# Designs tried in a protein design run: designed miniproteins, single chains, continued (3). Part 36

Each design is a single chain, and the fold is of that chain. pLDDT is the mean over its residues in the fold that is shown.

## One batch from the design tools (miniprotein)

Design m9311
Fold by ESMFold2-Fast:
Order: sequence, then structure tokens, then C-alpha cells
Structure m9311 (fold): chain A 59 residues (1-59)
Amino acid sequence: MVGARLVALAEAGDLEGIKELMNEIFAGAGIDEEVDEEEARRIAATVANGRAERAARAA
């Protein structure tokens, strides 16, 4: 569930949504860490690269 939502947010370019989702996950895991905009951009890029890699392997 979380992975699919993260991918959808990354595809939409919703950095604020990615930040909110990651902060909710961290809070649920007891991690006292906040995701900033720059970190959200890195997460979005990682997700996009992962999708491209899987698409290339599937072809």
C-alpha cells in the first residue's frame, strides 16, 4: 500500500504529499525525524529511477 501511494505521489510531482506520507510512516515507527523538501525530492527521484529500471528489465 505505502509503496504504491509513494509511486503515485512521485509521478504527480507532489513533494508535499511525499513529505507528509514519509513523516506519517516515521511517526508510526517511532522515528523522531522529519522529511524536508530536499529529502522528498531525493525520494521522488529514487522512486522514478526504480520504475525506469523495472520497465527496462520487463522489456
Scores: mean pLDDT 70

Design m9312
Fold by ESMFold2-Fast:
Structure m9312 (fold): chain A 90 residues (1-90)
Amino acid sequence: MSELTLEAEILLSLGLMELSIAKNLEMSKEEKEEMLRRAVRLFEEALRLAEEAGDEELVRQAREGLREVARLAREEGLEDVAREAEEAAA
């Protein structure tokens, strides 16, 4: 495991935690938006590092995370967050 792979795995895990919190805990729309925006940033950085490391599995996982953020953001009416997540996953 390279340092890039390890960092990507840590960021992916943090993004998944933010996503899980936003999905499962009762909170305001403002709080959900902040959690989902954090998840986008974490998954974007994880994707970047995974691509640099050439780790296809981590690339797929980071893109799946971004797609899940986009789905949840749309359900909450957060269209700007959904668009940012979809663009990042492309």
Scores: mean pLDDT 86

Design m9313
Fold by ESMFold2-Fast:
Structure m9313 (fold): chain A 85 residues (1-85)
Amino acid sequence: MEVTIEVTAEGEGKAAEAAESGLNGFAHAVETGIEGAKAEVKKVSDTKYKLTITVPEKYAELAIEGAKELAKKLEELGAKATVKV
């Protein structure tokens, strides 16, 4: 069984840069660090990005915790970030 996690991040200027960099970095970390994981980053607009992560159920908690920490960091940088499971 697989779990899908979505992270959406939106901001302007440096916050948009942080959103793009943060989501791409996390996608790479998940795909290389978790066996069987898939990650995809989509540019929704010039200021909005969406990350979709699919992980094996046994790693879901780890991936969800990581996504929430990423969202918190992006919010501290002025972006609006949401995590959906």
Scores: mean pLDDT 85

Design m9314
Fold by ESMFold2-Fast:
Structure m9314 (fold): chain A 61 residues (1-61)
Amino acid sequence: DPIELERTRLEHRRVKEVDALRAQLEAQGKSQAEIDSAVAQHDRELTAEMDRRLAELEAKL
């Protein structure tokens, strides 16, 4: 299923990007509240982007 394959790929990218952002902010000495806020916002943006890409792929089928 091309939609399921793309979802898996986007989920892997989301996890990697969120983890990288968290590590970067921790290295910068940001507070836990700042890290949690920034990570939550970025995760929401990545989830919205994933939903858009999957909808576009589904529309092509």
Scores: mean pLDDT 82

Design m9315
Fold by ESMFold2-Fast:
Structure m9315 (fold): chain A 60 residues (1-60)
Amino acid sequence: SAEEVRLKILVYRLVIGAEEYVVSRVKPEKKAEVQAQADAIIARLREEIAELERKLKELE
């Protein structure tokens, strides 16, 4: 349903925010590794959000 798709988009956006927050809080010596991991997760979630937004447009 459109409601389920909207909720999933919201959750993914919150996860992206959480990843960005974690990167902002890590010690300098760990930042490169944590940033690389976060960038990979964020990129995947952004692609998923784009697909879900496309699906939402078809349902409306």
Scores: mean pLDDT 85

Design m9316
Fold by ESMFold2-Fast:
Structure m9316 (fold): chain A 61 residues (1-61)
Amino acid sequence: MSREELEREVEVSMHLIAAAVYMRQGDYEGAVEHARKALEIDPEDEGARAMLEEAEAKLRE
């Protein structure tokens, strides 16, 4: 593992935590923003993709 890989993992995790907090508070727009930022850093992150899809689904309700 490189330092750069760890830095990306930390940044993705921070955005996912923020998205989860926004989801819990009912701020689905904030959750979408942070899930998208996580995917910009790691486009193949399954957790970020799942969070984005869930938040977008809530906005359509």
Scores: mean pLDDT 80

Design m9317
Fold by ESMFold2-Fast:
Structure m9317 (fold): chain A 97 residues (1-97)
Amino acid sequence: ATEEQIEQAEEYLSYGNGYLNEKKYEEAIEYYKKAIELLPEGTVARARALLNLGKAYLKLGKKEEAIEYFEKAVEEAKKAGDEELVKEAEEGIEKAK
């Protein structure tokens, strides 16, 4: 990713986090998806965006989609070496079952 793509991804993550905090889950999902398209694989930022996508889908009652994104978050967090994110994403899978 270019520096400009990373800056844009950080802006999208900020909007996604803002909407998630406001319980505007559909808007949060849109911005996290836009951020993920720009973020490199194996990064903590991408893993966290995938985790928050799972959380947003779970809040909307979309358990199947929530599990899919939590599973992707586990894979990405393992690539990033973030054991706490792995654990949080695995807890998300169990909560969504």
Scores: mean pLDDT 88

Design m9318
Fold by ESMFold2-Fast:
Structure m9318 (fold): chain A 88 residues (1-88)
Amino acid sequence: SHMEEEKFRLIERALLLMAQVLADSNIYDDEQQEELLKSFVERLVGMDMERIKRIVAVLEESADKPADEKLQKMVEEAVRYARELLEG
């Protein structure tokens, strides 16, 4: 439905921004970043769209580093997981 598509787009945006924030922090290795994104997916799927919009706004203020190819692949994996949870 239209509302499901809008929620999915918000989740995609939140995942991209979170991945950028995690990478920029330089605290987490690749495996830790992947696990944190997976946990974030599980939380986002259960949230209402208003709450996700607020999270996106906060993350946009913090995300200064552009996504490289490696980061994009991690985001694509997390987005795929989110889609499976929303469609299943």
Scores: mean pLDDT 82

Design m9319
Fold by ESMFold2-Fast:
Structure m9319 (fold): chain A 55 residues (1-55)
Amino acid sequence: SSSLEEEIKKIEAEIEALEREGVRLLLTKHDEAEVAAIQAKIKELEAELKALKEK
């Protein structure tokens, strides 16, 4: 359905945005705790995306 496809696209876009922010933080030597929080959120979103694709 369109709603499932839209949800998948939304999660993929959110992961991409977080990956870009993580790279930016690594390049600017920002707080390691903030980088770890971004990585944890990416892992959660990847797990959610995998669950949606397996339906």
Scores: mean pLDDT 80

Design m9320
Fold by ESMFold2-Fast:
Formats: structure tokens, C-alpha cells, sequence
Structure m9320 (fold): chain A 72 residues (1-72)
């Protein structure tokens, strides 16, 4: 589940406020692909603020996996 992978990435590398924001995005969205796009965008923004290239690259990888799954 891409949303679980994104949430775990946030829990491991980002602050608790960001994690809660991602959890709310997932809860409010009826479409798991739309939720994952929004969550991934939040993770990318927070990783960039921290200059965390590893988290940014992993988020990009997961977003690429999401795009492939959505078009299947």
C-alpha cells in the first residue's frame, strides 16, 4: 500500500505534525491515489525544507511507483 509506505517514510524522517497532516489527508480522501499524491507532495515539501535528500529521493521513488499503479 503506497499510502502506508509514504506514512512510514514521514514517521521515520519527519516531525509528528507532518505525520498527523498526512494521516488526515488519507482519512479525508475517498480515492487512495489522490490521497497518496497529496501525501507525497507534503513529504517532498518537508524534506526540501530540511535539505533531506534521502527522504526527498525516496518520496519521488514512491510517487513514481504510484503513477505506474494508477495507469495500470
Amino acid sequence: DINEKLLELAKKHLDEETVKKIEEIVKKSKDPFEAAKKAGKVILEEARKKNDKETENEAKRLMHELAAAETA
Scores: mean pLDDT 79

Design m9321
Fold by ESMFold2-Fast:
Structure m9321 (fold): chain A 59 residues (1-59)
Amino acid sequence: LRSDIEKAEELLREGRYEEAAELARAVAQTASMVGDERSRERAEELYRRAVEALREAKE
């Protein structure tokens, strides 16, 4: 989970917003299933940031 969160952050920095959002959502879902609330919250924040960045990139 931590490695996947780092990967999502890297994708966000590279401007790969769709991939960052998809990975962040998948991590949030997995973290929820295993009860890792901290990772779920981090992944949800990354997902929101990626979606907002994607909206800006789409105009």
Scores: mean pLDDT 79

Design m9322
Fold by ESMFold2-Fast:
Structure m9322 (fold): chain A 99 residues (1-99)
Amino acid sequence: SEKKKKEAEELFEEGLKAFQAGDLDKAIKLFEKALELAKEDPKKQGEIYLGLAQVYYAKGDYDKAIDYLNKAAEYYKKAGDNEKAEELRKGAETLKAEA
C-alpha cells in the first residue's frame, strides 16, 4: 500500500542518516524495520538490502555483506532492474574473491 511505502521510505532515510553518522547498529535496526513494511515493494526491498550490505561491509562482516548484496540483486531483478541486479551480483562475487 502507498501508506506502507511511505513509512518504509521514512525508516529507510532514517537508516541512511544513522549509517552516515556512523551508528551502524541503529542503521541495521531501522533498515530491518523498513524491510518489514516494504514486503510488497521489490524495488524498495532491493534498496534496503543494499543498505544492509553497505553497513555490514563497514562493520567488517563480509559474509553478511555478500549475502545482502545477493538479496539486493534478487529484488532488483524482481523489480525489473536487470542491470542493477547484475552489477550487485558481480560486486558480491568480487567481494567473496577478496575476502
Scores: mean pLDDT 89

Design m9323
Fold by ESMFold2-Fast:
Structure m9323 (fold): chain A 91 residues (1-91)
Amino acid sequence: SAEEIKRALRDFAETLRQAIDEGAPLEEVKALAQAAIDYLRRLMAEHPDLPEEVRKAVEEAIKLLQEAIDSGDLEKFREAVDKVLEIIDKL
């Protein structure tokens, strides 16, 4: 459901934020973000009837997390997490 996906997005964003705040190594944060991307892609494949708004939100979250991974910068992960949470709040 849309609510289950919103919850998953929030849980991943909060997990990433906590890891960063607790001083997790960049490689651990990258691994967590990659796991989140893989899970979100699987959810999208398993739920083809998602509302377009929810689908677009998941696609944007995946893009933001991937850009943070590619940057190799913990500050970019904080920015990505904040943006993902903003996207969820607008759903």
Scores: mean pLDDT 84

Design m9324
Fold by ESMFold2-Fast:
Structure m9324 (fold): chain A 103 residues (1-103)
Amino acid sequence: DIESLSDAEILNLIQSGLSPEQRREVGELIAQFELYLQQPEEVLVHSDPLNPTPENATRRKRQDVLDELHQQIADILREAGNEEGLKVFEQYYAYLTGRAPPV
Protein backbone atom coordinates (compact mmCIF):
# COMPACT_ATOMS: atom_id res chain seq x y z
CA ASP A 1 0.00 0.00 0.00
CA ILE A 2 1.53 3.27 -1.17
CA GLU A 3 0.12 5.08 1.92
CA SER A 4 2.28 2.94 4.25
CA LEU A 5 5.53 3.98 2.50
CA SER A 6 7.50 7.12 3.33
CA ASP A 7 8.08 9.72 0.60
CA ALA A 8 11.76 8.67 0.58
CA GLU A 9 10.83 4.98 0.10
CA ILE A 10 8.42 5.88 -2.72
CA LEU A 11 11.07 8.05 -4.42
CA ASN A 12 13.63 5.22 -4.12
CA LEU A 13 11.20 2.76 -5.77
CA ILE A 14 10.46 5.23 -8.60
CA GLN A 15 14.19 5.89 -9.16
CA SER A 16 15.27 2.22 -8.96
CA GLY A 17 17.23 1.15 -12.06
CA LEU A 18 17.60 4.71 -13.39
CA SER A 19 20.92 6.26 -14.40
CA PRO A 20 22.33 8.97 -12.05
CA GLU A 21 21.20 11.67 -14.52
CA GLN A 22 17.67 10.22 -14.83
CA ARG A 23 17.43 9.89 -11.01
CA ARG A 24 18.39 13.56 -10.61
CA GLU A 25 15.86 14.70 -13.24
CA VAL A 26 13.01 12.55 -11.82
CA GLY A 27 13.82 13.65 -8.26
CA GLU A 28 13.74 17.33 -9.26
CA LEU A 29 10.45 16.89 -11.17
CA ILE A 30 8.81 15.05 -8.24
CA ALA A 31 9.97 17.81 -5.85
CA GLN A 32 8.39 20.44 -8.14
CA PHE A 33 5.21 18.32 -8.38
CA GLU A 34 4.92 18.15 -4.57
CA LEU A 35 5.53 21.91 -4.24
CA TYR A 36 2.78 22.77 -6.76
CA LEU A 37 0.33 20.41 -5.03
CA GLN A 38 0.51 22.72 -1.96
CA GLN A 39 -0.40 25.81 -4.01
CA PRO A 40 -3.75 27.32 -5.15
CA GLU A 41 -5.53 26.61 -8.48
CA GLU A 42 -3.45 29.31 -10.20
CA VAL A 43 0.30 29.16 -9.62
CA LEU A 44 3.33 31.24 -10.53
CA VAL A 45 5.72 29.13 -12.60
CA HIS A 46 9.31 30.31 -12.96
CA SER A 47 11.21 29.34 -16.11
CA ASP A 48 14.21 28.83 -13.79
CA PRO A 49 12.80 27.52 -10.46
CA LEU A 50 16.29 27.54 -8.90
CA ASN A 51 16.63 31.30 -9.65
CA PRO A 52 13.07 32.65 -9.30
CA THR A 53 12.63 36.26 -10.45
CA PRO A 54 9.52 38.33 -11.31
CA GLU A 55 10.73 38.54 -14.93
CA ASN A 56 10.66 34.74 -15.45
CA ALA A 57 7.32 34.12 -13.67
CA THR A 58 4.09 33.28 -15.47
CA ARG A 59 0.64 32.53 -14.04
CA ARG A 60 -0.68 29.08 -14.96
CA LYS A 61 -3.41 26.68 -13.89
CA ARG A 62 -2.00 24.33 -11.22
CA GLN A 63 -3.56 21.27 -12.90
CA ASP A 64 -1.85 22.06 -16.24
CA VAL A 65 1.53 22.28 -14.46
CA LEU A 66 0.91 19.02 -12.58
CA ASP A 67 -0.11 17.26 -15.82
CA GLU A 68 3.07 18.48 -17.56
CA LEU A 69 5.28 17.34 -14.66
CA HIS A 70 3.48 13.97 -14.62
CA GLN A 71 4.09 13.54 -18.37
CA GLN A 72 7.80 14.45 -18.04
CA ILE A 73 8.31 11.97 -15.18
CA ALA A 74 6.36 9.22 -17.00
CA ASP A 75 8.38 9.80 -20.21
CA ILE A 76 11.72 9.45 -18.37
CA LEU A 77 10.56 6.24 -16.67
CA ARG A 78 9.30 4.77 -19.97
CA GLU A 79 12.57 5.69 -21.75
CA ALA A 80 14.50 3.96 -18.93
CA GLY A 81 12.27 0.85 -19.18
CA ASN A 82 11.36 1.30 -15.50
CA GLU A 83 7.82 -0.11 -15.74
CA GLU A 84 7.66 -0.86 -11.98
CA GLY A 85 8.80 2.68 -11.15
CA LEU A 86 6.12 4.08 -13.47
CA LYS A 87 3.47 1.97 -11.69
CA VAL A 88 4.66 3.23 -8.29
CA PHE A 89 4.63 6.84 -9.57
CA GLU A 90 1.05 6.46 -10.89
CA GLN A 91 -0.02 5.18 -7.44
CA TYR A 92 1.84 8.08 -5.78
CA TYR A 93 0.15 10.55 -8.17
CA ALA A 94 -3.27 9.15 -7.20
CA TYR A 95 -2.32 9.32 -3.50
CA LEU A 96 -1.14 12.96 -3.70
CA THR A 97 -3.87 14.33 -6.02
CA GLY A 98 -6.86 12.28 -4.81
CA ARG A 99 -7.56 11.24 -8.43
CA ALA A 100 -8.46 7.61 -9.17
CA PRO A 101 -9.35 5.51 -6.02
CA PRO A 102 -9.65 7.55 -2.77
CA VAL A 103 -6.46 7.49 -0.73
Scores: mean pLDDT 74

Design m9325
Fold by ESMFold2-Fast:
Structure m9325 (fold): chain A 77 residues (1-77)
Amino acid sequence: ASALAEEIRAILEELRAGRISEEEALERITELLMTRAGLPEEKARELAEELLRIERLRREVEREGDEMEARLLALSE
């Protein structure tokens, strides 16, 4: 479980660094879920898609947080 989470995190880190595409990340995560967790392809792909959706939401929240911080700093003058 933890080893699988670490492997998924490594793929997401490569995606964040721009070294791989979202499609490549989807394929790699799907393959890991199939081979490591024994999930059927359909369920593995659905879970991989949800993990990528959560990662997109995390990036959006971080970007919005950075924008809010910049606005607060601008208002402190």
Scores: mean pLDDT 78

Design m9327
Fold by ESMFold2-Fast:
Order: sequence, then C-alpha cells, then structure tokens
Structure m9327 (fold): chain A 78 residues (1-78)
Amino acid sequence: SNLEKGKELYKKGIEAFNNGDYETAAKYFEQAAEWYEKSGDYKNAAIAYGLAAVSYYELGDFDKAKEYRDKAIELAKK
C-alpha cells in the first residue's frame, strides 16, 4: 500500500540519517512524505518533511530546510 511504501522509505531515511548521509536521508524522507500524503497520513508526512528539513539544515541548504519545515508545519495542521 501507499502507507507501507512510506514506512519503508522513512526507515531508509532514518538509517541514512544515523550514518550521517544527510543527502540520502533528505531524499528518502521527501519520498516517504509524498507516499504518506497519498495515503492521507498527514501526521507522518509532516514528520517526514520535518526530518527532510533537518537533513537539509545539516547539509547547509538553509533554503530547502526552510521550505520543508514550512511544508511540515502546514501538514501538521491537517
């Protein structure tokens, strides 16, 4: 299902993040968030976009960090 795809990608994002691979982590968290949104799981989509924002912050990409943080905040209100 879309939810199961989101969970698998989220797990891969966490593994990459824990290894300090923030570029790979951001990509997996972005993909996880998209699959969570497609399943109507806005809470987990918000969490995944928030972790993408943290990953971009660690990379020094502050524009993308802000973009995904704002996306996470908006989804958390749903």
Scores: mean pLDDT 90

Design m9328
Fold by ESMFold2-Fast:
Structure m9328 (fold): chain A 91 residues (1-91)
Amino acid sequence: MKLKEEAEKAIKEAKKELEKLKEKFDPRDPIARKLEERGEEITPENVIEEKEKLLEEAEKLYKKGKELEAEGKEEEAKKLYEEAKKLAEEA
């Protein structure tokens, strides 16, 4: 239960940060550094795209976790909520 709530909160916070980044780009964002380390160009578009990708993956894992929880597979659901939280926190 707590992992589900933490994953939901992390996804909501990631969405808010993404909207802020769209309004005002910050080149010091952790994703910008990650792109630089991979030799990719640091542009507002590339940073936003990477964050959107991480957020979409987090939301997919969260939805699958809810589906597994509804099927009574609570331990599998917990693992998906944990992964969703991790991806949302990276976004």
Scores: mean pLDDT 79

Design m9329
Fold by ESMFold2-Fast:
Structure m9329 (fold): chain A 97 residues (1-97)
Amino acid sequence: VEEGEKLIKEGNEAYRAGDYEEAIKKYEEAAKIYEAANSPLVAVALYNLGRAYEAMGDYEKAAEAYRRAIEAAEAAGDEALKASAEAALKRVEEKLK
């Protein structure tokens, strides 16, 4: 859990710096750690991964990450994160049409 939180922090720093490729890498590593730990924090990692792909203009990968974030947030009972991921998914799907 602590290693995953460190990776999220590093990913957030990369995202703020505009280094979306590094942010994606950190968020993917965090998501894998949280999935292996069966942690509800996997939803946060997947949502941030979607945001990083969206910032790069990779809307197909962003949509995939947001769909997984919705499933994970629902499993975790995180209604706020689920709503945020659903809004983000709708936004990126509109760009794919």
Scores: mean pLDDT 86

Design m9330
Fold by ESMFold2-Fast:
Structure m9330 (fold): chain A 104 residues (1-104)
Amino acid sequence: HMEEEVKKRIEEVEELLAKGKVLKRVDGVWVEVEETDPVEIILSLVDFARYLLVELGAPEEVVLDFLVKQLKDYKEYLPEAIKKLEEENDFLGVKLLEKVKERL
């Protein structure tokens, strides 16, 4: 069940990204939002990755593979996104993006 749910959620987000949209959590509900700012796209994907890890119990490798695939063209913006997460004390987000950066 969990593996199928994780795969389905990843596929939904990949389809949205192809359309220039991201998922943002508003009042506990995931909503589709148009986003063109690369840093905001990265941060939205980190929020989704946290959801997969913490709420759905996805394996870290599955989440990292997803992030590496989606962020391959955003490598130049990773330092800015990491700095913003550090300022917010989001150490899980920082850890995820540092691991993604090492694989790109």
Scores: mean pLDDT 83

Design m9331
Fold by ESMFold2-Fast:
Structure m9331 (fold): chain A 66 residues (1-66)
Amino acid sequence: MENAEKAAKYFEEAAKLAESLGDTITADNLRELAERYRKETDPDLAKRMAELGEKTVAALKAQQAA
């Protein structure tokens, strides 16, 4: 559950960043990923999705700073 919640939280943060960049389609897609992976019961997949979410947030923050 912990990594699934982390993945959801990172994808929610990424969605807010995408929305702030004017990309509402990407923001909506990221919110759907957050809800999907919040329910993830595979601990290995949850961990990988948390890592992907964290990297996605970092990438969008870099894009916002550019």
Scores: mean pLDDT 82

Design m9332
Fold by ESMFold2-Fast:
Structure m9332 (fold): chain A 61 residues (1-61)
Amino acid sequence: MSPVEKAEEILKKLKELGVDPFILEQAEHIVERAKKTTDPELKEILAKGLENLYKEVEEAR
């Protein structure tokens, strides 16, 4: 699975959880940036950042 695909899947999970709209907006910005960059290392960093955000949201429930 590509980093971009992973980021998109996490965004979908965040939407399904019904998280705060502000958090969804941040996640959407991360996914958009991951799609626009050509740097594979930056794509991985952005995907990992979104994964960490998802874990934080789950722990706060």
Scores: mean pLDDT 79

Design m9333
Fold by ESMFold2-Fast:
Structure m9333 (fold): chain A 78 residues (1-78)
Amino acid sequence: EAIEYLKKAIKAAEAGDAEKAIEYARKAQSAFLRQELPASVIKEVTEHINKAIEALKAGDYEEAIKHLEEAIKIIEKA
């Protein structure tokens, strides 16, 4: 679920839809926080999602996509 929302956030960012990308990024954050994951993994994923949201607010879609992709990689390795 969390990875699915992150992928949807990336798709929205690629389309230039910052509002939709932020919506999906926040849904991903809510979904993964309900998973029983190590605190270090939760911290790293949260930091990348927050950086992605800030980049989207600034209009930096390339930086946002990079952080969303990194969040997916961290979750997949957990």
Scores: mean pLDDT 82

Design m9334
Fold by ESMFold2-Fast:
Structure m9334 (fold): chain A 67 residues (1-67)
Amino acid sequence: MEHLKVLIEEFKENKDAKGLILVAEELYKKGHKEEAIEALEIALKVAEELGDKKLAEEARKKLEEVK
């Protein structure tokens, strides 16, 4: 669990919204729903900050699926 949170921080620092989405999917599959939601929220913020509308839409869609 701890290593996935470290990976989230690294992707956030590198502004890798796609990496954050992938980590969120892995967390959700492992039953860590709350952490998956947090990772997707960070992915959405990163994608919006970078102006990547497609990644922002992907993160938002996945948030709707996991809520």
Scores: mean pLDDT 80

Design m9335
Fold by ESMFold2-Fast:
Structure m9335 (fold): chain A 68 residues (1-68)
Amino acid sequence: AIEAERAALEAEMDERVKKAQEGTRGTFKDLPEEEIEEASKKAVEMARKTGQSILDERVAALQAAADA
């Protein structure tokens, strides 16, 4: 079902966002916390944008297959 695939993709997106936050903090650990927070926010925004694009494409493909 599309719902199950969507839930799995959303969980993967959430995991990518978490890893982006942790990776940013690890990479910039020598910077002030304020700068790390800004870099983390930017990384999260990019991860969510990428994840949403993947989700939209996959859902569209599943919908096309269901309508075939």
Scores: mean pLDDT 76

Design m9336
Fold by ESMFold2-Fast:
Structure m9336 (fold): chain A 77 residues (1-77)
Amino acid sequence: MERARALLEEGERHFAAGDYDAAIRAYEEAGVLFNIAGDLEGLAEALRRLGRVYEAMGDHARAARLFERADELLSQL
């Protein structure tokens, strides 16, 4: 999933720049593409990166839920 991986890289650039809304949008799109492809590892990575953004924004409850979902997906592997 070249496009999904490119979106993870785009999200990382936005996150590093402090553009949290743009980072969220890129990671959400990556997550959708990984989910459609059945790439559970890729989906878990997208969710984990989303969690880091929400944690940086101070939304610890949403971040915790995203990390939990990522761990649940990885436990299926």
Scores: mean pLDDT 86

Design m9337
Fold by ESMFold2-Fast:
Structure m9337 (fold): chain A 58 residues (1-58)
Amino acid sequence: GELEKLYEELKKLLEEGASDDEVQEVAIKLLNLMEELGVPQEERDKWGEELSKIVESK
């Protein structure tokens, strides 16, 4: 679905070292969609943890 595509796109951008501006643009879209779809906290936490680890590790 849209949510999964945005998440995978964001992860790929982070892993490939895309520009921070582009990464943040997709991240904002993902977070907004997660809120609108009522994504379970378990999934949101897991995705956030994976993304945060990638960002912090560079």
Scores: mean pLDDT 75

Design m9338
Fold by ESMFold2-Fast:
Structure m9338 (fold): chain A 58 residues (1-58)
Amino acid sequence: VTELGNELSEKMTKADELIRQAKENSSDPELTKKLLNEAKKLTEEGERLLEEIRRLGD
């Protein structure tokens, strides 16, 4: 359970950093799309981890 919580936190932090980088590079549409796609993938993985945490422990 603790390991899943740590992994979730890492994915959310990384997604947040990618979104920030996308905002800083808004003049580069290709880079912005890549960063946002990676952030979206991380948030989807985080949602799966949340479902797993809810299932395994309360």
Scores: mean pLDDT 79

Design m9339
Fold by ESMFold2-Fast:
Structure m9339 (fold): chain A 89 residues (1-89)
Amino acid sequence: SLKEKLEKLYRVFENDDSELARKIAEIVKKGLENNDFEKTFEEIDKLIDEYAERVREELRAQGKTEEGDRFAEAVRKSLKDIIDDYLSS
């Protein structure tokens, strides 16, 4: 079920002290409390996209535009792939 998938994601991110993982865990926790599972996944996808764009802009500001574009794409793909893998398990 979507609830079981969100509970699995919460267990993965609850122990990661990064800002992104903390925000994902908080969104998942609220989604579980409110039983709004589909909206919770949409919010996670949006957060990942926003995080990747922020990293791209930070690297661009350092003069690393091509590295920023490659890294942002890799981060977005990696995080979405990780989530999809957990949801498929």
Scores: mean pLDDT 76

Design m9340
Fold by ESMFold2-Fast:
Structure m9340 (fold): chain A 70 residues (1-70)
Amino acid sequence: DLEELARTLETALTQTGVSLRVGIREALELAKKLGLEEVAEILEKALSQTDDEERKRLVEEALRLVKEKL
């Protein structure tokens, strides 16, 4: 549900490296299950980034959109 997705994204923001990428992948699967196309696109873009700062910026944007729907 949306609360689980928000929690997954918040947890991902506390991580770095491989753990951050794992969290983003888990959030992406949840977003796809929930039909949140815009959130899924942002998370796919986050996974394509090479640095953690840019990944986290995109995760924060995805989290903002999820919280707007809560």
Scores: mean pLDDT 85

Design m9341
Fold by ESMFold2-Fast:
Structure m9341 (fold): chain A 89 residues (1-89)
Amino acid sequence: SDIIQQTQDTINSFQNSISSGGSDIFDAGDNLGGVSNLVSTTSTDTDVRNRVSSAQGHFVNAMNNHGQQGIDSLQQARDHFVQTRQMLQ
C-alpha cells in the first residue's frame, strides 16, 4: 500500500510539474526519491525497479534541459510511474 500511495503521489507531482511548466520540479524530485527508496527496499520485481530507474534518468534529463525538452523528459518520467502503479495494482 505504501508503494502504491507513494507512486501515485509521484505521478501527481510530475503531472503538476508538467502543468506548471516545470515550476514544481523539486517536489517531483523529492517524491521520486521516496518511491525509489521504497522500491529498492521492499520490491524484488525487476520490472518495477527498472521502471523507477528509467524515471530517474528522465528526471535528471528534465533538470538539465529547458522549455519543451525538459517537459518532454518529465512526461516520460511520469509515464514510467503510471506503468509502475498499474503493475503494483
Scores: mean pLDDT 71

Design m9342
Fold by ESMFold2-Fast:
Structure m9342 (fold): chain A 80 residues (1-80)
Amino acid sequence: MAEAEAAARAGEEAWAAGDYETAARHFRQSGLLYEALGEHARAAAMYLKAASAYAALPPTPENRARAQEWGRRAEELARL
């Protein structure tokens, strides 16, 4: 729990600083930790934030694919 919250906070701080790559990594890590805890709604919220951070990066095929991947995973978990 506390580690997932710390990762989410680190992601928010990186986002506020304009470091979207670091923000995406922290939000993704937070989502994975919440998913491991069975906190599907919180994991979905974190994956959606990670997808938004990847979408804020330059629109390369790789960044678009990462944004789509984590957005899709968030939608799947939100349906549970």
Scores: mean pLDDT 85

Design m9344
Fold by ESMFold2-Fast:
Structure m9344 (fold): chain A 73 residues (1-73)
Amino acid sequence: SLEELLAEIHRLGREAAELVNQGRYADAIAQLDRARALLDQLRAIAPPELVPAVDRTLAQLDALIAEVEKLLA
């Protein structure tokens, strides 16, 4: 359901933030990749009026993954 997807996305985001704070960048990227997959699922079931907000969140998540990947290199 929409509520279950949102709850899981928020959980993965919080876990990723804690992993970044611990310097565990590879583990953080894995959690963010999972969140991205769930956001793609959310986009598929979202009503049209919510799609722009989901697309903005996906863009922000992709930018965050790219920044964390720079810390891994």
Scores: mean pLDDT 84

Design m9345
Fold by ESMFold2-Fast:
Structure m9345 (fold): chain A 95 residues (1-95)
Amino acid sequence: DAEEYHRRGEELYEQGKYKEAIEYYQKALDIDPRYADAIANLGKAYYKLGDYQHAVLLYEEALRIDPEHEEARENLGEAYLKLGGKVVGGKGKLP
């Protein structure tokens, strides 16, 4: 059922409701904390809200769980560009 919350989050994201999408992605991760797609999509929602540092950490976590997650890899590059190509703190933990 993590998948149902994830799908609802994607619907909200497509509508531009990024804060509501975050809520549903968090519900999916409460059920399955290693749901790489939900973590990557949570990162996308933070990116849309301008929270590029949080987006970077989430994309890195998605890639730690699924190293072949192409969307997270590509979006990580874009988030790094928004931060001037650098983030403070090499090993961040998700809060």
Scores: mean pLDDT 83

Design m9346
Fold by ESMFold2-Fast:
Structure m9346 (fold): chain A 60 residues (1-60)
Amino acid sequence: MEELDKVYEKFKELMEKNNGKITTEEAFRFIRELLAEGVPLDVVMEALEKAHKDIINKKK
């Protein structure tokens, strides 16, 4: 899933810019923009969870 990887990278970059923290508002807006670009909801949600889990696991 090439789109999943791209979305994951973008979300990870967004979280890094916000010191590893993102509000529900920002996450929802990001999701809406990706959906408007034609990215499937399933891919968006999986990328979001993967990025969030990756940061949490690295922080321990």
Scores: mean pLDDT 71

